# Designed miniproteins, single chains, continued (2): the designs that were tried, part 112

Each design is a single chain, and the fold is of that chain. pLDDT is the mean over its residues in the fold that is shown.

## One batch from the design tools (miniprotein)

Design m7897
Fold by ESMFold2-Fast:
Structure m7897 (fold): chain A 83 residues (1-83)
Amino acid sequence: MIKLDLSKLPLELQHAFQQILEDLEKGEIKNEGATLAALRRLIDEGVPKEVLLEIIDKLMEIPNLSDEFKAELQELKARIEAL
C-alpha cells in the first residue's frame, strides 16, 4: 500500500494523487496524459523516491496500457532512480 501524507502536497496535486490511487484500485488508467503530468509534478515537488517508484511499479502492473504510456513510465522510473 502506497503511504504518503497528502497534506504536504499542493491541493491540486493531492487531487491528482487521489486519482492515481483510484485508477490503481480500478486496474485502469482514466487519462494517461494526466497521470504522466501528475507524476512529473510529484517528482518536481520532491516526493520521496521510494514512494514514486512504488507508484510507477504499480501502474506498470495494470494490463492493456499503451506502448507509449509504458515507455514514458520507464523513462520516468529511470529519472527517479537517478535522483
Scores: mean pLDDT 78

Design m7898
Fold by ESMFold2-Fast:
Structure m7898 (fold): chain A 77 residues (1-77)
Amino acid sequence: MKEELQEQLERAREAVDRMDALIAAGDYKGAIDAAEELLGIKMKIYDDPEKARLAAEIALGMALIVRGVLSTVLSNL
């Protein structure tokens, strides 16, 4: 159980770092793809660059919440 949660936390950390780098590079679609892979969801992709950036930032926020929850749960086991 702890080992499985640690693996999930490591995956979330890797995804967050990757998404942050992609957003910094202006690759909003790549950041959204990374979030979809981590979260197991499908997000609407916009051709508007500002909407794509906002969607990528929201996706990063969701990934950060998942990382935070996993970190908290693991710390309280």
Scores: mean pLDDT 78

Design m7899
Fold by ESMFold2-Fast:
Structure m7899 (fold): chain A 82 residues (1-82)
Amino acid sequence: SSMEQQEQEELEKVKEEISRLALEAARAIRDGDYARAEALREQIKRLGEEASKRLPSLAEEIKKTVENALKFLDMIEADARA
């Protein structure tokens, strides 16, 4: 349906925004700016929470996207601190 297509399009935009924030946070981690990286992690979480409220049928997919982004950042931080 056109409604399902609109929801999927909105989900893709949310995924793109989360990805963009995650790359910015990864850059902050590599630069040693852990305060900025933490602020960006919180921004990713807030974006996911707001998107889940707006798209409740896709909340689990949004949650997985946020969890994957945060796991990616955990890996980057572990590598940077090694």
Scores: mean pLDDT 88

Design m7900
Fold by ESMFold2-Fast:
Structure m7900 (fold): chain A 80 residues (1-80)
Amino acid sequence: SMDAALEALAASFEEAAKTSEGAVGIADRALARVLRGDYSALPTLKYAWLAIIYDSFYRLYKNEEYKKKAEEYLEKAREL
């Protein structure tokens, strides 16, 4: 069933979060919560994902503004 598939995915992301640090670990943990129906984790997931995206842009483009945005979104994800 879809519910069983969502629980299997949630368990996989929760397990991945145990070996992940920073924004990736926060995103995986928040996604597991959302997949289990805890939608209060959506803002945490959003900010963790934005931190990952901007860090990726910084690595590709070497623009310090992207690094600053990645750090700002990571702190927002941690504060929630």
Scores: mean pLDDT 89

Design m7901
Fold by ESMFold2-Fast:
Structure m7901 (fold): chain A 95 residues (1-95)
Amino acid sequence: EREKMRKAAELLQSLLDYLRNELKKVIKETKFGEKNEKASLLRKAIDRLLEVARNPDLQKLAETVREIADEFEKAGLTDLAERSRQVAEELEKLL
């Protein structure tokens, strides 16, 4: 149980760092991030993950990351969708 939560925290932190770096790149390319749909989706994903992280339920965390991956895929953000899907699969293995 304790080790599963530790692994989940590491997976979440890795995904958050990845999403934050992608957001930073988008902001540099687009001076006004609010006008960029990719930046908006990245901010929403980061905020949602931070909210779930405050009271970690592994099932809810895995479902939330899966939903984020699906949202990125629908937006045509294939690299973000693939990375998020990989994290969801790893979280699901901890269930």
Scores: mean pLDDT 80

Design m7902
Fold by ESMFold2-Fast:
Structure m7902 (fold): chain A 62 residues (1-62)
Amino acid sequence: DKKKKIDNLKKKYDDYKKKAKELDRMRGKETDPHLKKLLDKSRDEYIKKAKEIEKEYKKVVS
């Protein structure tokens, strides 16, 4: 079912976006430059995962 695929992709996309936003918030409150870099790296990983889901979503809705 195409709708079920779309719903699953939206859920994964939302989950990854939420994780990235949480890490971005932590980064904004962090004062240690080393920990900021680690948070930036983790945030970027979730952004990449969200982009992969967006790519899959576009293929399904085409």
Scores: mean pLDDT 83

Design m7903
Fold by ESMFold2-Fast:
Structure m7903 (fold): chain A 62 residues (1-62)
Amino acid sequence: LRVDADDVAERLRTELGATPEQVEAARRLLAEDPRATARQLAEVTGLSQGAVRRVLGEARSV
C-alpha cells in the first residue's frame, strides 16, 4: 500500500526525534519507492526497524 512520504517524514520527526538528515533520507527513499519497507527505511535513516514499522502502520491506517 502506498504511503504519503511527507506524513511519514513528519511522524519520524515528531514521534522518534529524527534529525533533518534522517527525515530527508526517508523522504528520498519514499519518493523513489512509495512501497519501501520498514527495513529499507531503517537502513537509510539509522532508526530502529520496529519504530519505523510502527510509524508506517500509522501512516497507512489514515
Scores: mean pLDDT 78

Design m7904
Fold by ESMFold2-Fast:
Structure m7904 (fold): chain A 87 residues (1-87)
Amino acid sequence: MTPEEKAGKEALIKELEKLYKQSKDPEFKKILAETIEKLRKAETLEEILQALVDMLEKMAENPAFSEEEREALRKRAEALREKIEAM
């Protein structure tokens, strides 16, 4: 992992930790906590992107989000998956 990729990972972890503290949804907090742990263990850009795909897919299954929001999350997960496959 490059120094720039590592800095990006640390910035992403801090952003997700802020979302975790601000969120009132226990299911969303669980998804964020699992994603943060995966990101901390990630040693490659592919592992970072895969952790984000897994997070977006789990969020898309949460009924607290609207169907439109869940579809947007599914589309974002698909776009990231295609990016991983293109690497």
Scores: mean pLDDT 80

Design m7905
Fold by ESMFold2-Fast:
Structure m7905 (fold): chain A 65 residues (1-65)
Amino acid sequence: SAGAEKAVEAARKAAEKGDAAAATVSGYELLQHGDKEGAVEAAEYALKADPKNKAAQHVLEKARA
């Protein structure tokens, strides 16, 4: 959906700025939207910005459950 595409794009842009927290928030929004694939992408962007981000790891775990 357009909403899911915007959330993934927001996660990518946040991660490029080094903002793993904002990318992780987009991942949670994608999970709430039911888009597990988008949530994985958002979490992967967050983890590229901060590999130790526990919230991003949690999003990835939930998206792959």
Scores: mean pLDDT 84

Design m7906
Fold by ESMFold2-Fast:
Structure m7906 (fold): chain A 77 residues (1-77)
Amino acid sequence: AMEAELARLEAEFAADREKARELIEELLRRIRERAEEYAAREFSAEELARLEEEAKKLEPLVRALLPVAEEEYRASL
């Protein structure tokens, strides 16, 4: 029974991860659309550079957290 329960939990986790991935992609799309509207509204080269720098700050953080999140998920299995 334990193997069947583990397989069920893994399937639910896989479904939740797929939903999380779709939500992240949707958020990134909305951020991109807002960035385009913001650029058209203010057309400040300095503000565009600031938005780009903030995005670059998030990229290393996401890359650093991905291995930790993966290891924590593996430890939970």
Scores: mean pLDDT 61

Design m7907
Fold by ESMFold2-Fast:
Structure m7907 (fold): chain A 60 residues (1-60)
Amino acid sequence: MDGAGAVGTAIALNDAEKARKLAEEIAKGSDGLTAMMVARMAVRVGQGVEAARAAIEAAS
């Protein structure tokens, strides 16, 4: 859960690049469930669309 919190913090700081990196790291260590959660958060904020895409792709 620390990883998901880190992505949330990066998004809150309005740092799309950082959010993307953290989402990729989280997705690499999980299956589709965690990637989906991260993608939903990123899409909702509207600033992490690339983070959402990267998370889904890395989980593939």
Scores: mean pLDDT 59

Design m7908
Fold by ESMFold2-Fast:
Structure m7908 (fold): chain A 56 residues (1-56)
Amino acid sequence: SMVEEARREAERALQERIDLAKKGGADLSVFSDEDIQRELERLTQALLRRKEKEAA
């Protein structure tokens, strides 16, 4: 449950950053699917750690 919540929250945060960067004129075509997945995993881990601290 917490892992799934952190993953969905990370996906939304990453998508918002991508959309904002595109509006700012950034060329995101330089990022591979692997780069995006690594960033998503990093954000998911950070959010999960935060949720664990709040639950403790």
Scores: mean pLDDT 76

Design m7909
Fold by ESMFold2-Fast:
Structure m7909 (fold): chain A 87 residues (1-87)
Amino acid sequence: MSKLEKFLKAIEPLAQEIQEILAQPNPDRERLYELALKIADIFEEFGLEELARRLRERVEELWERGDLQGMIAALQEALKEAYKILS
């Protein structure tokens, strides 16, 4: 398996859970925060240490402010960058 295929397999269950949470009328912000940190851990496991660090710092800041939309945007941007690096 390619490094990208392994990464996608690792991310898939977390991405599915995020999609399910975002489909709710009142999304679980605490669970989204936990999932964002788990995604950063996966980035680190795949050698994306700088991306993992930036995502953790940004998500922590946004969580402290209660900025749900900012956390979603930060996650989407980080995942896009990870796919580009691993492709």
Scores: mean pLDDT 85

Design m7910
Fold by ESMFold2-Fast:
Structure m7910 (fold): chain A 68 residues (1-68)
Amino acid sequence: SEELEKIKKANEVVKEVLDEARAHPDWTDEELRAWAREKLQKELPDMSEEEIERLVDFVVRVAREMRA
């Protein structure tokens, strides 16, 4: 189904962003946000800017918790 494929792709991209965040513990929230935004826009071109920004915020929050 279209919904499952969208969710699956979004989850894969989010995982890649979180893996990158783990590989770069020296990145600031701003640097991680910039990288995540670029990656999400490239891999999920059908998502709105608002959806992308929500995923960026989610990733930054999760990355902060992983560093705590």
Scores: mean pLDDT 81

Design m7911
Fold by ESMFold2-Fast:
Structure m7911 (fold): chain A 55 residues (1-55)
Amino acid sequence: MTGEEILKELLKTFGPTLDLSNLPGGMSYEEFADSIPGLNEEQKKELIEYLEKLK
């Protein structure tokens, strides 16, 4: 699963509660990925790489 696919699934499931443009307290993408329940280490890495690419 690519980082884009992971993000799309998260937005589909948690869209109303997931704001990627305003992570609290300057939270890193690593901290953000770690805060999401149900992601394994590979999925966290893919998500982080995709989010970094979007900036």
Scores: mean pLDDT 67

Design m7912
Fold by ESMFold2-Fast:
Structure m7912 (fold): chain A 58 residues (1-58)
Amino acid sequence: VEELKEALKKLGVSVSDGAAKKLWELSNGDVDKVIEALKENNLDVGLAAIRLKREQEQ
C-alpha cells in the first residue's frame, strides 16, 4: 500500500488510506496497473477503481 500511496502522490492524486487500500486490493498490489487506470481516466479515482474491477473480472 505504501508504494501505491507514494506513486499517487507523484501523480498529484490525494486519496484516503481506505481508498488507497481499495485500489491496492483491486489491482492485487500492481501499482503500475493502478497508475495506468488513473491516467486512462484523467486521474479520476472512482473511474480508475471501476476499470480495475472490470480487469479483475476479465
Scores: mean pLDDT 75

Design m7913
Fold by ESMFold2-Fast:
Structure m7913 (fold): chain A 55 residues (1-55)
Amino acid sequence: GVTELNILKEVVSVQSKVGPIDCVVAKKGLSKDFKDLFTDAQLKEIQDHISEKCS
């Protein structure tokens, strides 16, 4: 849901402060681990957010 998406966006923002390697790992792992929990649209939004924050 929207709440879970917002929490994940915050987690990604925190991870981006730790380093770019963690951002790459999170991008790959999040897609794999959350595929069954979120819609493709939500996963794309999370991936886009990771890419934005890790750039």
Scores: mean pLDDT 59

Design m7914
Fold by ESMFold2-Fast:
Structure m7914 (fold): chain A 66 residues (1-66)
Amino acid sequence: MIKKIEVKVTDDTDLAKLAQLALENGALYFEFDRKNKTIFVYVPEEKAEELVEILRKNGYEAKLIE
């Protein structure tokens, strides 16, 4: 099953670095909500919790939502 991670971003966020980190840790797809300054990261369920922790450890405001 695919899970969805919500990552809050700012104008200072390096989106390329964020995307590379997520892809290296099992992310499949990204969706950018420009209005809410949020990136949704889609990941297999078995990798979702570990990816959230990796993102948080790297300074991102990340949470599992689906």
Scores: mean pLDDT 82

Design m7915
Fold by ESMFold2-Fast:
Structure m7915 (fold): chain A 75 residues (1-75)
Amino acid sequence: VSRLEVLEETVTLPEPVAAENLGVEIEGDVVRLVDKETGEVLAELRAPEGWEVREAGVRALSDTVVRLTALVLRR
């Protein structure tokens, strides 16, 4: 049985951000969606207790709607 899961979240941004300016950062159990132009953190996704983030990605659906994904591993 795999201890890997994929988490997905659809995030609505308060202000439009161009797709090329969207970035993701992983810090332990947290994925941060960032605006690369301003350095602002737009959203955070936290892994469940006992899980850690191994990989993350972002996909722009529009200027204000993005899909954030995380691959998480249970320890």
Scores: mean pLDDT 80

Design m7916
Fold by ESMFold2-Fast:
Structure m7916 (fold): chain A 75 residues (1-75)
Amino acid sequence: SMLEELKARLREFIRRVEALIRNRASLEEFLELVREAQRVLDSADPEAILSDPEAMELLAELLAKLKEAAERLLA
């Protein structure tokens, strides 16, 4: 289903953000990942996400990891 594909993409983005933090990646690489994640989320049905607890937890984790990465890469 599209929701299962979305959850798989969210897990992939979380892993990629963690890799960017570990490897001290460039701000440019981080911003490109943010743009890619925004495109995926813009194509998703918000009601489907809100009704799926796993999707909501994955989204919350992704947002927390993106915030952590931004704070570390802008320091």
Scores: mean pLDDT 85

Design m7917
Fold by ESMFold2-Fast:
Structure m7917 (fold): chain A 100 residues (1-100)
Amino acid sequence: SSKEEQLKKQLEALLERLKELLEEMKKSTDEEEFKRLVNSALGLISQAIEILSQFDSPEVKEIQKRLQELQEKLEKSTDKEEAIELIEEAIRLIEEALKS
């Protein structure tokens, strides 16, 4: 459907932004900059969750719940390596949703 196709295009654009942000996070050597990048990633994940909420698929609803749990873990994370791993997992989940 045209609505589902538009939502998938929005997710694809968001996924590209999240991947770009992840590369910036990997290169960051400043703690305050890293915190700002994590907050930006949280915002993008929140947007992905909202887009996924508009799908009628049970598989997509499961991915949405996993992203919500991951977002909560990322909000509580104080470790750079853990934050990067959580964002990499978010990217995988969004890619999985796009293939369903």
Scores: mean pLDDT 87

Design m7918
Fold by ESMFold2-Fast:
Structure m7918 (fold): chain A 78 residues (1-78)
Amino acid sequence: KTMEIVKEALIEAALLLAKKLGAPEEKGRELGEREVAMMSKWKPEEQVKLLREAGEKLAKIPAYKEIGELLLEAAKKA
């Protein structure tokens, strides 16, 4: 449900970031898992809000537009 959507989005975004920076996929997964752990301390509603805010900020940066749009789409589904 909501937390599962947030978890999947954070991991997918981290993998895309790793790919754009030329980092190994394993490093992207590690980053995504750390972000999921950090988010787990907030309630689902707050997690969705933070995901939307991050997505809006990243979508304004051309290099990170794809990652930002991914996070915004996940926030809509959650």
Scores: mean pLDDT 83

Design m7919
Fold by ESMFold2-Fast:
Structure m7919 (fold): chain A 113 residues (1-113)
Amino acid sequence: SLDEIVDRLIAKARELMNTDLSKLSEEEIQKRIDELKALMDEAIAHATPEQQARLRELKARMDKVIEKLKKEGKSPAEIGRVAVRGALAMATALRDPSQYDAALEILDAAEKE
C-alpha cells in the first residue's frame, strides 16, 4: 500500500540521516541514495494520477540539485543529506498534498547552500 511504501521511505531516510556518512565510502553513500530514489519511484507509482505529476517534478528537482552539488565538488556526505531531505519532503507531500510547495522550497534551499 502507499502508506507502507511511505513508512519504508521514512525509515530508510531516517537510517541514512542517523548514519555518520563521513565514515561511508562514496559507493556506499550512492547505494543508499539509489535505495531512497527507488522507494520514491515506488511511492509515485502508487500515488493518485493528480499527485504523480507533481511528485515526479519534486523528484526531478531533487535529482537536479544533487547533480549540481556533484559538479560543484560537494562531498558524498553532503549529497546524501540532500537525498534524505528530498525523501522526507516527498513522504510529507504524499501524506499531505498541501505540503507540496513546502517540499519544493526545502529542495530550493538545499540548492542554495
Scores: mean pLDDT 84

Design m7920
Fold by ESMFold2-Fast:
Structure m7920 (fold): chain A 97 residues (1-97)
Amino acid sequence: VEKLLEEIKNSEEYKELKSKTTKENARKVLLEGEIEFGLALIMDAVGMPKEKVLEHFKKALTKYLAVLSVPDLDEELKKEAQKALEETIKALEEVLK
């Protein structure tokens, strides 16, 4: 998982999203990440290929990391995003077993 997080942080998709994620839109970006995480869990539960499940996990992680990169982020929103990141990583580790 550490290598995947490193790959995400070095991706053009993450850099682009990070540049466009602000204090004002961070909650919306977090919600979009939570939707991607939910889709990954549903796809895993119905037996979709692991590569498709991983695609949605990566989208969720990218959005959470972008939210957490925002300077002066609201403390409650930061805690919410940190919890979402931790829960998503834990679920991804179980899927990769």
Scores: mean pLDDT 85

Design m7921
Fold by ESMFold2-Fast:
Structure m7921 (fold): chain A 97 residues (1-97)
Amino acid sequence: MIPELLSEIAKAINEGDFEKAAEALERLVDYLQQTELDDFERDVILSFLYIISAILKIDGREKIAEELSAVVDALEAQDFDTARKEIEKLREIGKEE
């Protein structure tokens, strides 16, 4: 379910488990690609991810915030291929930090 996926993403990022965060984000992308959501449902999901990105910026975690923001921008454009590429960059940042 979406609330569980969003919670898993937030927890994984907070714990520094960017591999798990990327896996949860990929599962979210799969769900969004396969499921017809109305505009309200889609906007709520994207807003939640934007809030996580904003909090990460306030907390000084700017690289992770920028990559998460890039994933959200791709999802807003319904560019699922770009979203998956940005998720891979999130994994690589996690390996270097």
Scores: mean pLDDT 79

Design m7922
Fold by ESMFold2-Fast:
Structure m7922 (fold): chain A 65 residues (1-65)
Amino acid sequence: LSKEELEAWANIVALAGLYAAAKSRGDEETAKRLKEAIDRMIELVNEGKYDEAIELAKQAIKEAL
């Protein structure tokens, strides 16, 4: 894996953790938003757009906090 690809996947894992936490506490609105961000990141990674995926993750994390 390239460094950028690894960083993108690490951010996806981080968002998945936040999603699981939101689901566990019944925060369905935050969970839905995080799931949408995760799905979009996976699309970007599949297109080789790792930098865009990483920036999307950073924004999603800020909005979830």
Scores: mean pLDDT 82

Design m7923
Fold by ESMFold2-Fast:
Structure m7923 (fold): chain A 62 residues (1-62)
Amino acid sequence: RGLELAGRFAEHMTGVPVSAEQVREIVEMLEAGESPAEIAEKLGLDLTPEQVKGLAELARDL
């Protein structure tokens, strides 16, 4: 539920569609020590490193 809400929030703020599945992968990859820039590239998302980090923080707080 929180992951879907975080993905919808990201799309609304950035115009980039992010699924709940992709939000989960972002959180898992950051926990594994991958950089926000590498995560965006691996998932094919037009998000800045700052947006990736902010989205993961939002998903953890929800």
Scores: mean pLDDT 74

Design m7924
Fold by ESMFold2-Fast:
Structure m7924 (fold): chain A 90 residues (1-90)
Amino acid sequence: SLEEKRKELFEKIKKSVDKAIETILNNPALTKEQRLKLLKSYMDTLLALARIELDEQFSPEEVARFTAELQKYFDEKLKEAEKKLDEIES
C-alpha cells in the first residue's frame, strides 16, 4: 500500500539520520559547529530526496503534511545532538 511505502521511506530516513548522528558527532576532526552544520546539510538533503519521492505518489496536501512531520523530526534530532555536544564540551 502507499501508506506502507511511506512508512518504509520514513523508517529508512530515520535510520540514516541515526547513523549520521553517530558518525558525525564522533568525528574528532570536526568542531561542534562543523558537526552540527554537516548534520543539518545531510538532513536537508534527505528532506529534498523524500519530497521528490512523496511527490510521485501522494497529493500536494499529503506531501506538505508528511514533509512537515519529517522537518519536525529533524528539528528535534538537531536539538538533541546540540544538547549532547554541549554536555560533552561543558
Scores: mean pLDDT 84

Design m7925
Fold by ESMFold2-Fast:
Structure m7925 (fold): chain A 66 residues (1-66)
Amino acid sequence: PEVPPVPVAVADMLSAASGELESLSSPQNLLTLADEYLEIARTKDVPNKDGLIKIADMLREAAAKL
């Protein structure tokens, strides 16, 4: 079933997402998060090791584009 779009709700959602994207758009913050994820993947035996490494790689790529 299709829910009718509400323009005011869309604008509010974009405003909320903008705040999160602004934090993520800091290259230093992205690099710091990438390093933290790699450290956890190397130091701790977690079931999502491959996932953490992939996320760290994506964060570094995003930081390089900023």
Scores: mean pLDDT 65

Design m7926
Fold by ESMFold2-Fast:
Structure m7926 (fold): chain A 68 residues (1-68)
Amino acid sequence: SELNELINRRIALELRKIGLEFEIDLLQKLPDTPERAAKIAQLQAEIKVLDAEIAEIDKQIAALEAES
């Protein structure tokens, strides 16, 4: 179903976000350098994009559930 496809896509995006969060956690254990700060900022920007994509999918799921 269309709902199941959206739910599966949402799960895939959440898993990618978890992977990026793990990368940030690992980087935070390394010495404080400009390169570390730049990499963390890049990963945070990628998480922000994923959050926006998840929010859009959530709107689509809510719309489909309302039309039941």
Scores: mean pLDDT 89

Design m7927
Fold by ESMFold2-Fast:
Structure m7927 (fold): chain A 73 residues (1-73)
Amino acid sequence: MSAKAREALTGGARAAGLSLETVLTASPEALRARVEGLSSDQQGALVAGLGEALKFTDDPRVRRALAAALAAL
């Protein structure tokens, strides 16, 4: 994953009170359960971070993981 993609995702995850590892490795159900307790602003920050990370990611495997995380939200 590019440095820019990692920074965007790290920022979004931190705003949501989550670790980068949790966002990338959690099942869709676990990720949704984690975000259900978050404010709209925190959820928006996480979605924005994931979307921005996709713009700076050229690795197709990482892009699939980011898309799956976005689809879970």
Scores: mean pLDDT 74

Design m7928
Fold by ESMFold2-Fast:
Structure m7928 (fold): chain A 72 residues (1-72)
Amino acid sequence: ASTEEALEAARKLAEEWEKETGVKIPEPVITAIAVKLLRLMRDKGLSLEQAAKVVDETLREQYLTTAKGLNE
């Protein structure tokens, strides 16, 4: 997947988390998510969809905590 596809997937995850939690996900966190998606695909051979599921299931709380800190 391209960097653009990873960034689009990161934006979709951020939009879902914002709808569910009310926490705004700022651009630096969206970029960090996109980089993590690319790393999971490269290092573990995951598809973009599989990488997105791993991030959603295992790293959501971590990114939400970072977003809350940046929004203050």
Scores: mean pLDDT 84

Design m7929
Fold by ESMFold2-Fast:
Structure m7929 (fold): chain A 70 residues (1-70)
Amino acid sequence: AAALAGVTVPGVSLEAATAAAQAVKAEDPRVLSARAIELPDGSVAVEVAAESQEAAEAAAKRIKDRLLAA
């Protein structure tokens, strides 16, 4: 079964979060899907589905690290 992990990042656009999610998905074949959603408070949540919990958590961390480095 697929595993899920998520991160929420304030001060980031939905466009930037979507680009980061797609880049991490392209780099890691264990990632099945990655989706960014703008929350009502203006923060962005990114949800990752992967083949394992470790892969999902690693991908979510990579997305967060990319967004915080920008």
Scores: mean pLDDT 81

Design m7930
Fold by ESMFold2-Fast:
Structure m7930 (fold): chain A 95 residues (1-95)
Amino acid sequence: SKEVKELIEKLKKTKNNKEIVELLKKLAELAPSITDPELAKEALEAIEKVVNESKDPEVLNAALEATKGILKATTDKEVILRAIGLILRIIGKQL
């Protein structure tokens, strides 16, 4: 999806927490359409970078929802394992 690719690119470039939250919420809404494993991996990579760079509770909650959405939409083993690992990392940062 062109819209998903545009969200991923914006998410890679922005450093503003409010913009990051809105982009992650939009990515969560579009997650059911992310059926391509390579696109799902690219989305997870962008979310992972945001999670590594942030302690903001709103950012971490939005990242969790986007990652859960991708996990629910996928049947790809590598995407499943990466999404589960990222969920555990996000929960660990919220403790």
Scores: mean pLDDT 88

Design m7931
Fold by ESMFold2-Fast:
Structure m7931 (fold): chain A 66 residues (1-66)
Amino acid sequence: MSGEEIFDKYDKNGDGKLTAEEAKELLMKEFGASEEEANAAIEKYKGEDGTLTRAQLGGAAAEVTL
């Protein structure tokens, strides 16, 4: 529900992936993560191309909410 709608708002290109910068803004704004927490979660879950899919973003969001 909320996670899917949030992802779509930040996916400016509509390619099903977020850049690290877009994911960082999402985690900070929507999940209340600090910049350090967001960066750490992104670094852990980002793909080899430096972007995050919905599943990878879900993992990153779980890290910042724990």
Scores: mean pLDDT 76

Design m7932
Fold by ESMFold2-Fast:
Parts: sequence; C-alpha cells; structure tokens
Structure m7932 (fold): chain A 112 residues (1-112)
Amino acid sequence: MAARARAENAELGEFLQELAGWLRAAAAGDEEARARVEAAKAGLREGIERASEEHYEEYRKLAEEYSKDPTFENRLKALYYRAAALASWLELHGDSGGRHILAALDRAEAAL
C-alpha cells in the first residue's frame, strides 16, 4: 500500500502539471488541448461517481491498454481512464482532491 500511495501521488503531480499546460493552450485556442481538458474532466467525474476497488483496477488497465496506440483518439481515451482511476483512488481514500480538481477545471473553462 505505501508504495502504491507514493506512485499515485507522483501520478497526481504529473497529471496536474499536464492539465495546467493544456488549460493554457486551450485558452490560446488549441482545440486538441481543449479536447484533452474535456477528456480529463469527464474521466475525473466518472471516477468520482464510480469509486470502487474494482472500477479503479479496470480504469488503470484501460488507461494502460489505450496508451499503447499513439493515435490522438486513443490518447484521449487513455487520459480519460487515467483521470478516472486517479479520481476513484482519491475518493476511496477519503481524499477530495479529485472533486477540487474537477471544480477548478469547471471554473477555468467558464473563464475561457
């Protein structure tokens, strides 16, 4: 568990850095960056709504499978499931971080 918690915290940090970059690009009119923000937001919502160990493991597996294909469509699917896994993990451990990130994304999109 401790090693898994460290891995999830590292992935959360990387995810937040990537989101910040995509939000800046989307604000500048990058449609691919906007699609990435929308996929991440939808994934976070999915993980919050379906927070269980079974759903977490399923999302993690799907994120890995879709990441094997370099197409933009599969990169969006990988991002969606990666976000869903992260949000599900946070909810399962009583961490409101996924909800706070989702709320921050909603505010950022409203400002675009």
Scores: mean pLDDT 80

Design m7933
Fold by ESMFold2-Fast:
Structure m7933 (fold): chain A 95 residues (1-95)
Amino acid sequence: STVLSEEELKKREQEALEEWIRELEEAIRERGGSERAREYLREAKELRESDLEKAKRYLLIAALELEGLPQEYIDLAESLEYEDFLRKMVEEERK
């Protein structure tokens, strides 16, 4: 395991977020995502340097909208922190 500094970890998280944004922009362009998906993507881009956790949550919601998942999953993503939502999704997959 490589030991990373706090600054290096933040840089890698930002790079991962930028890549996720680019991939989601491409997917929305190719699949014709909803106006709501585009709005969440835009807000995530605005928040990416000021609120990383909220940006990640908005990207997740945009991805869920693009995949056409039930509204209940989108509502859950909006109400929970990113980590708590991921934990819930993993629990549901195991049932």
Scores: mean pLDDT 69

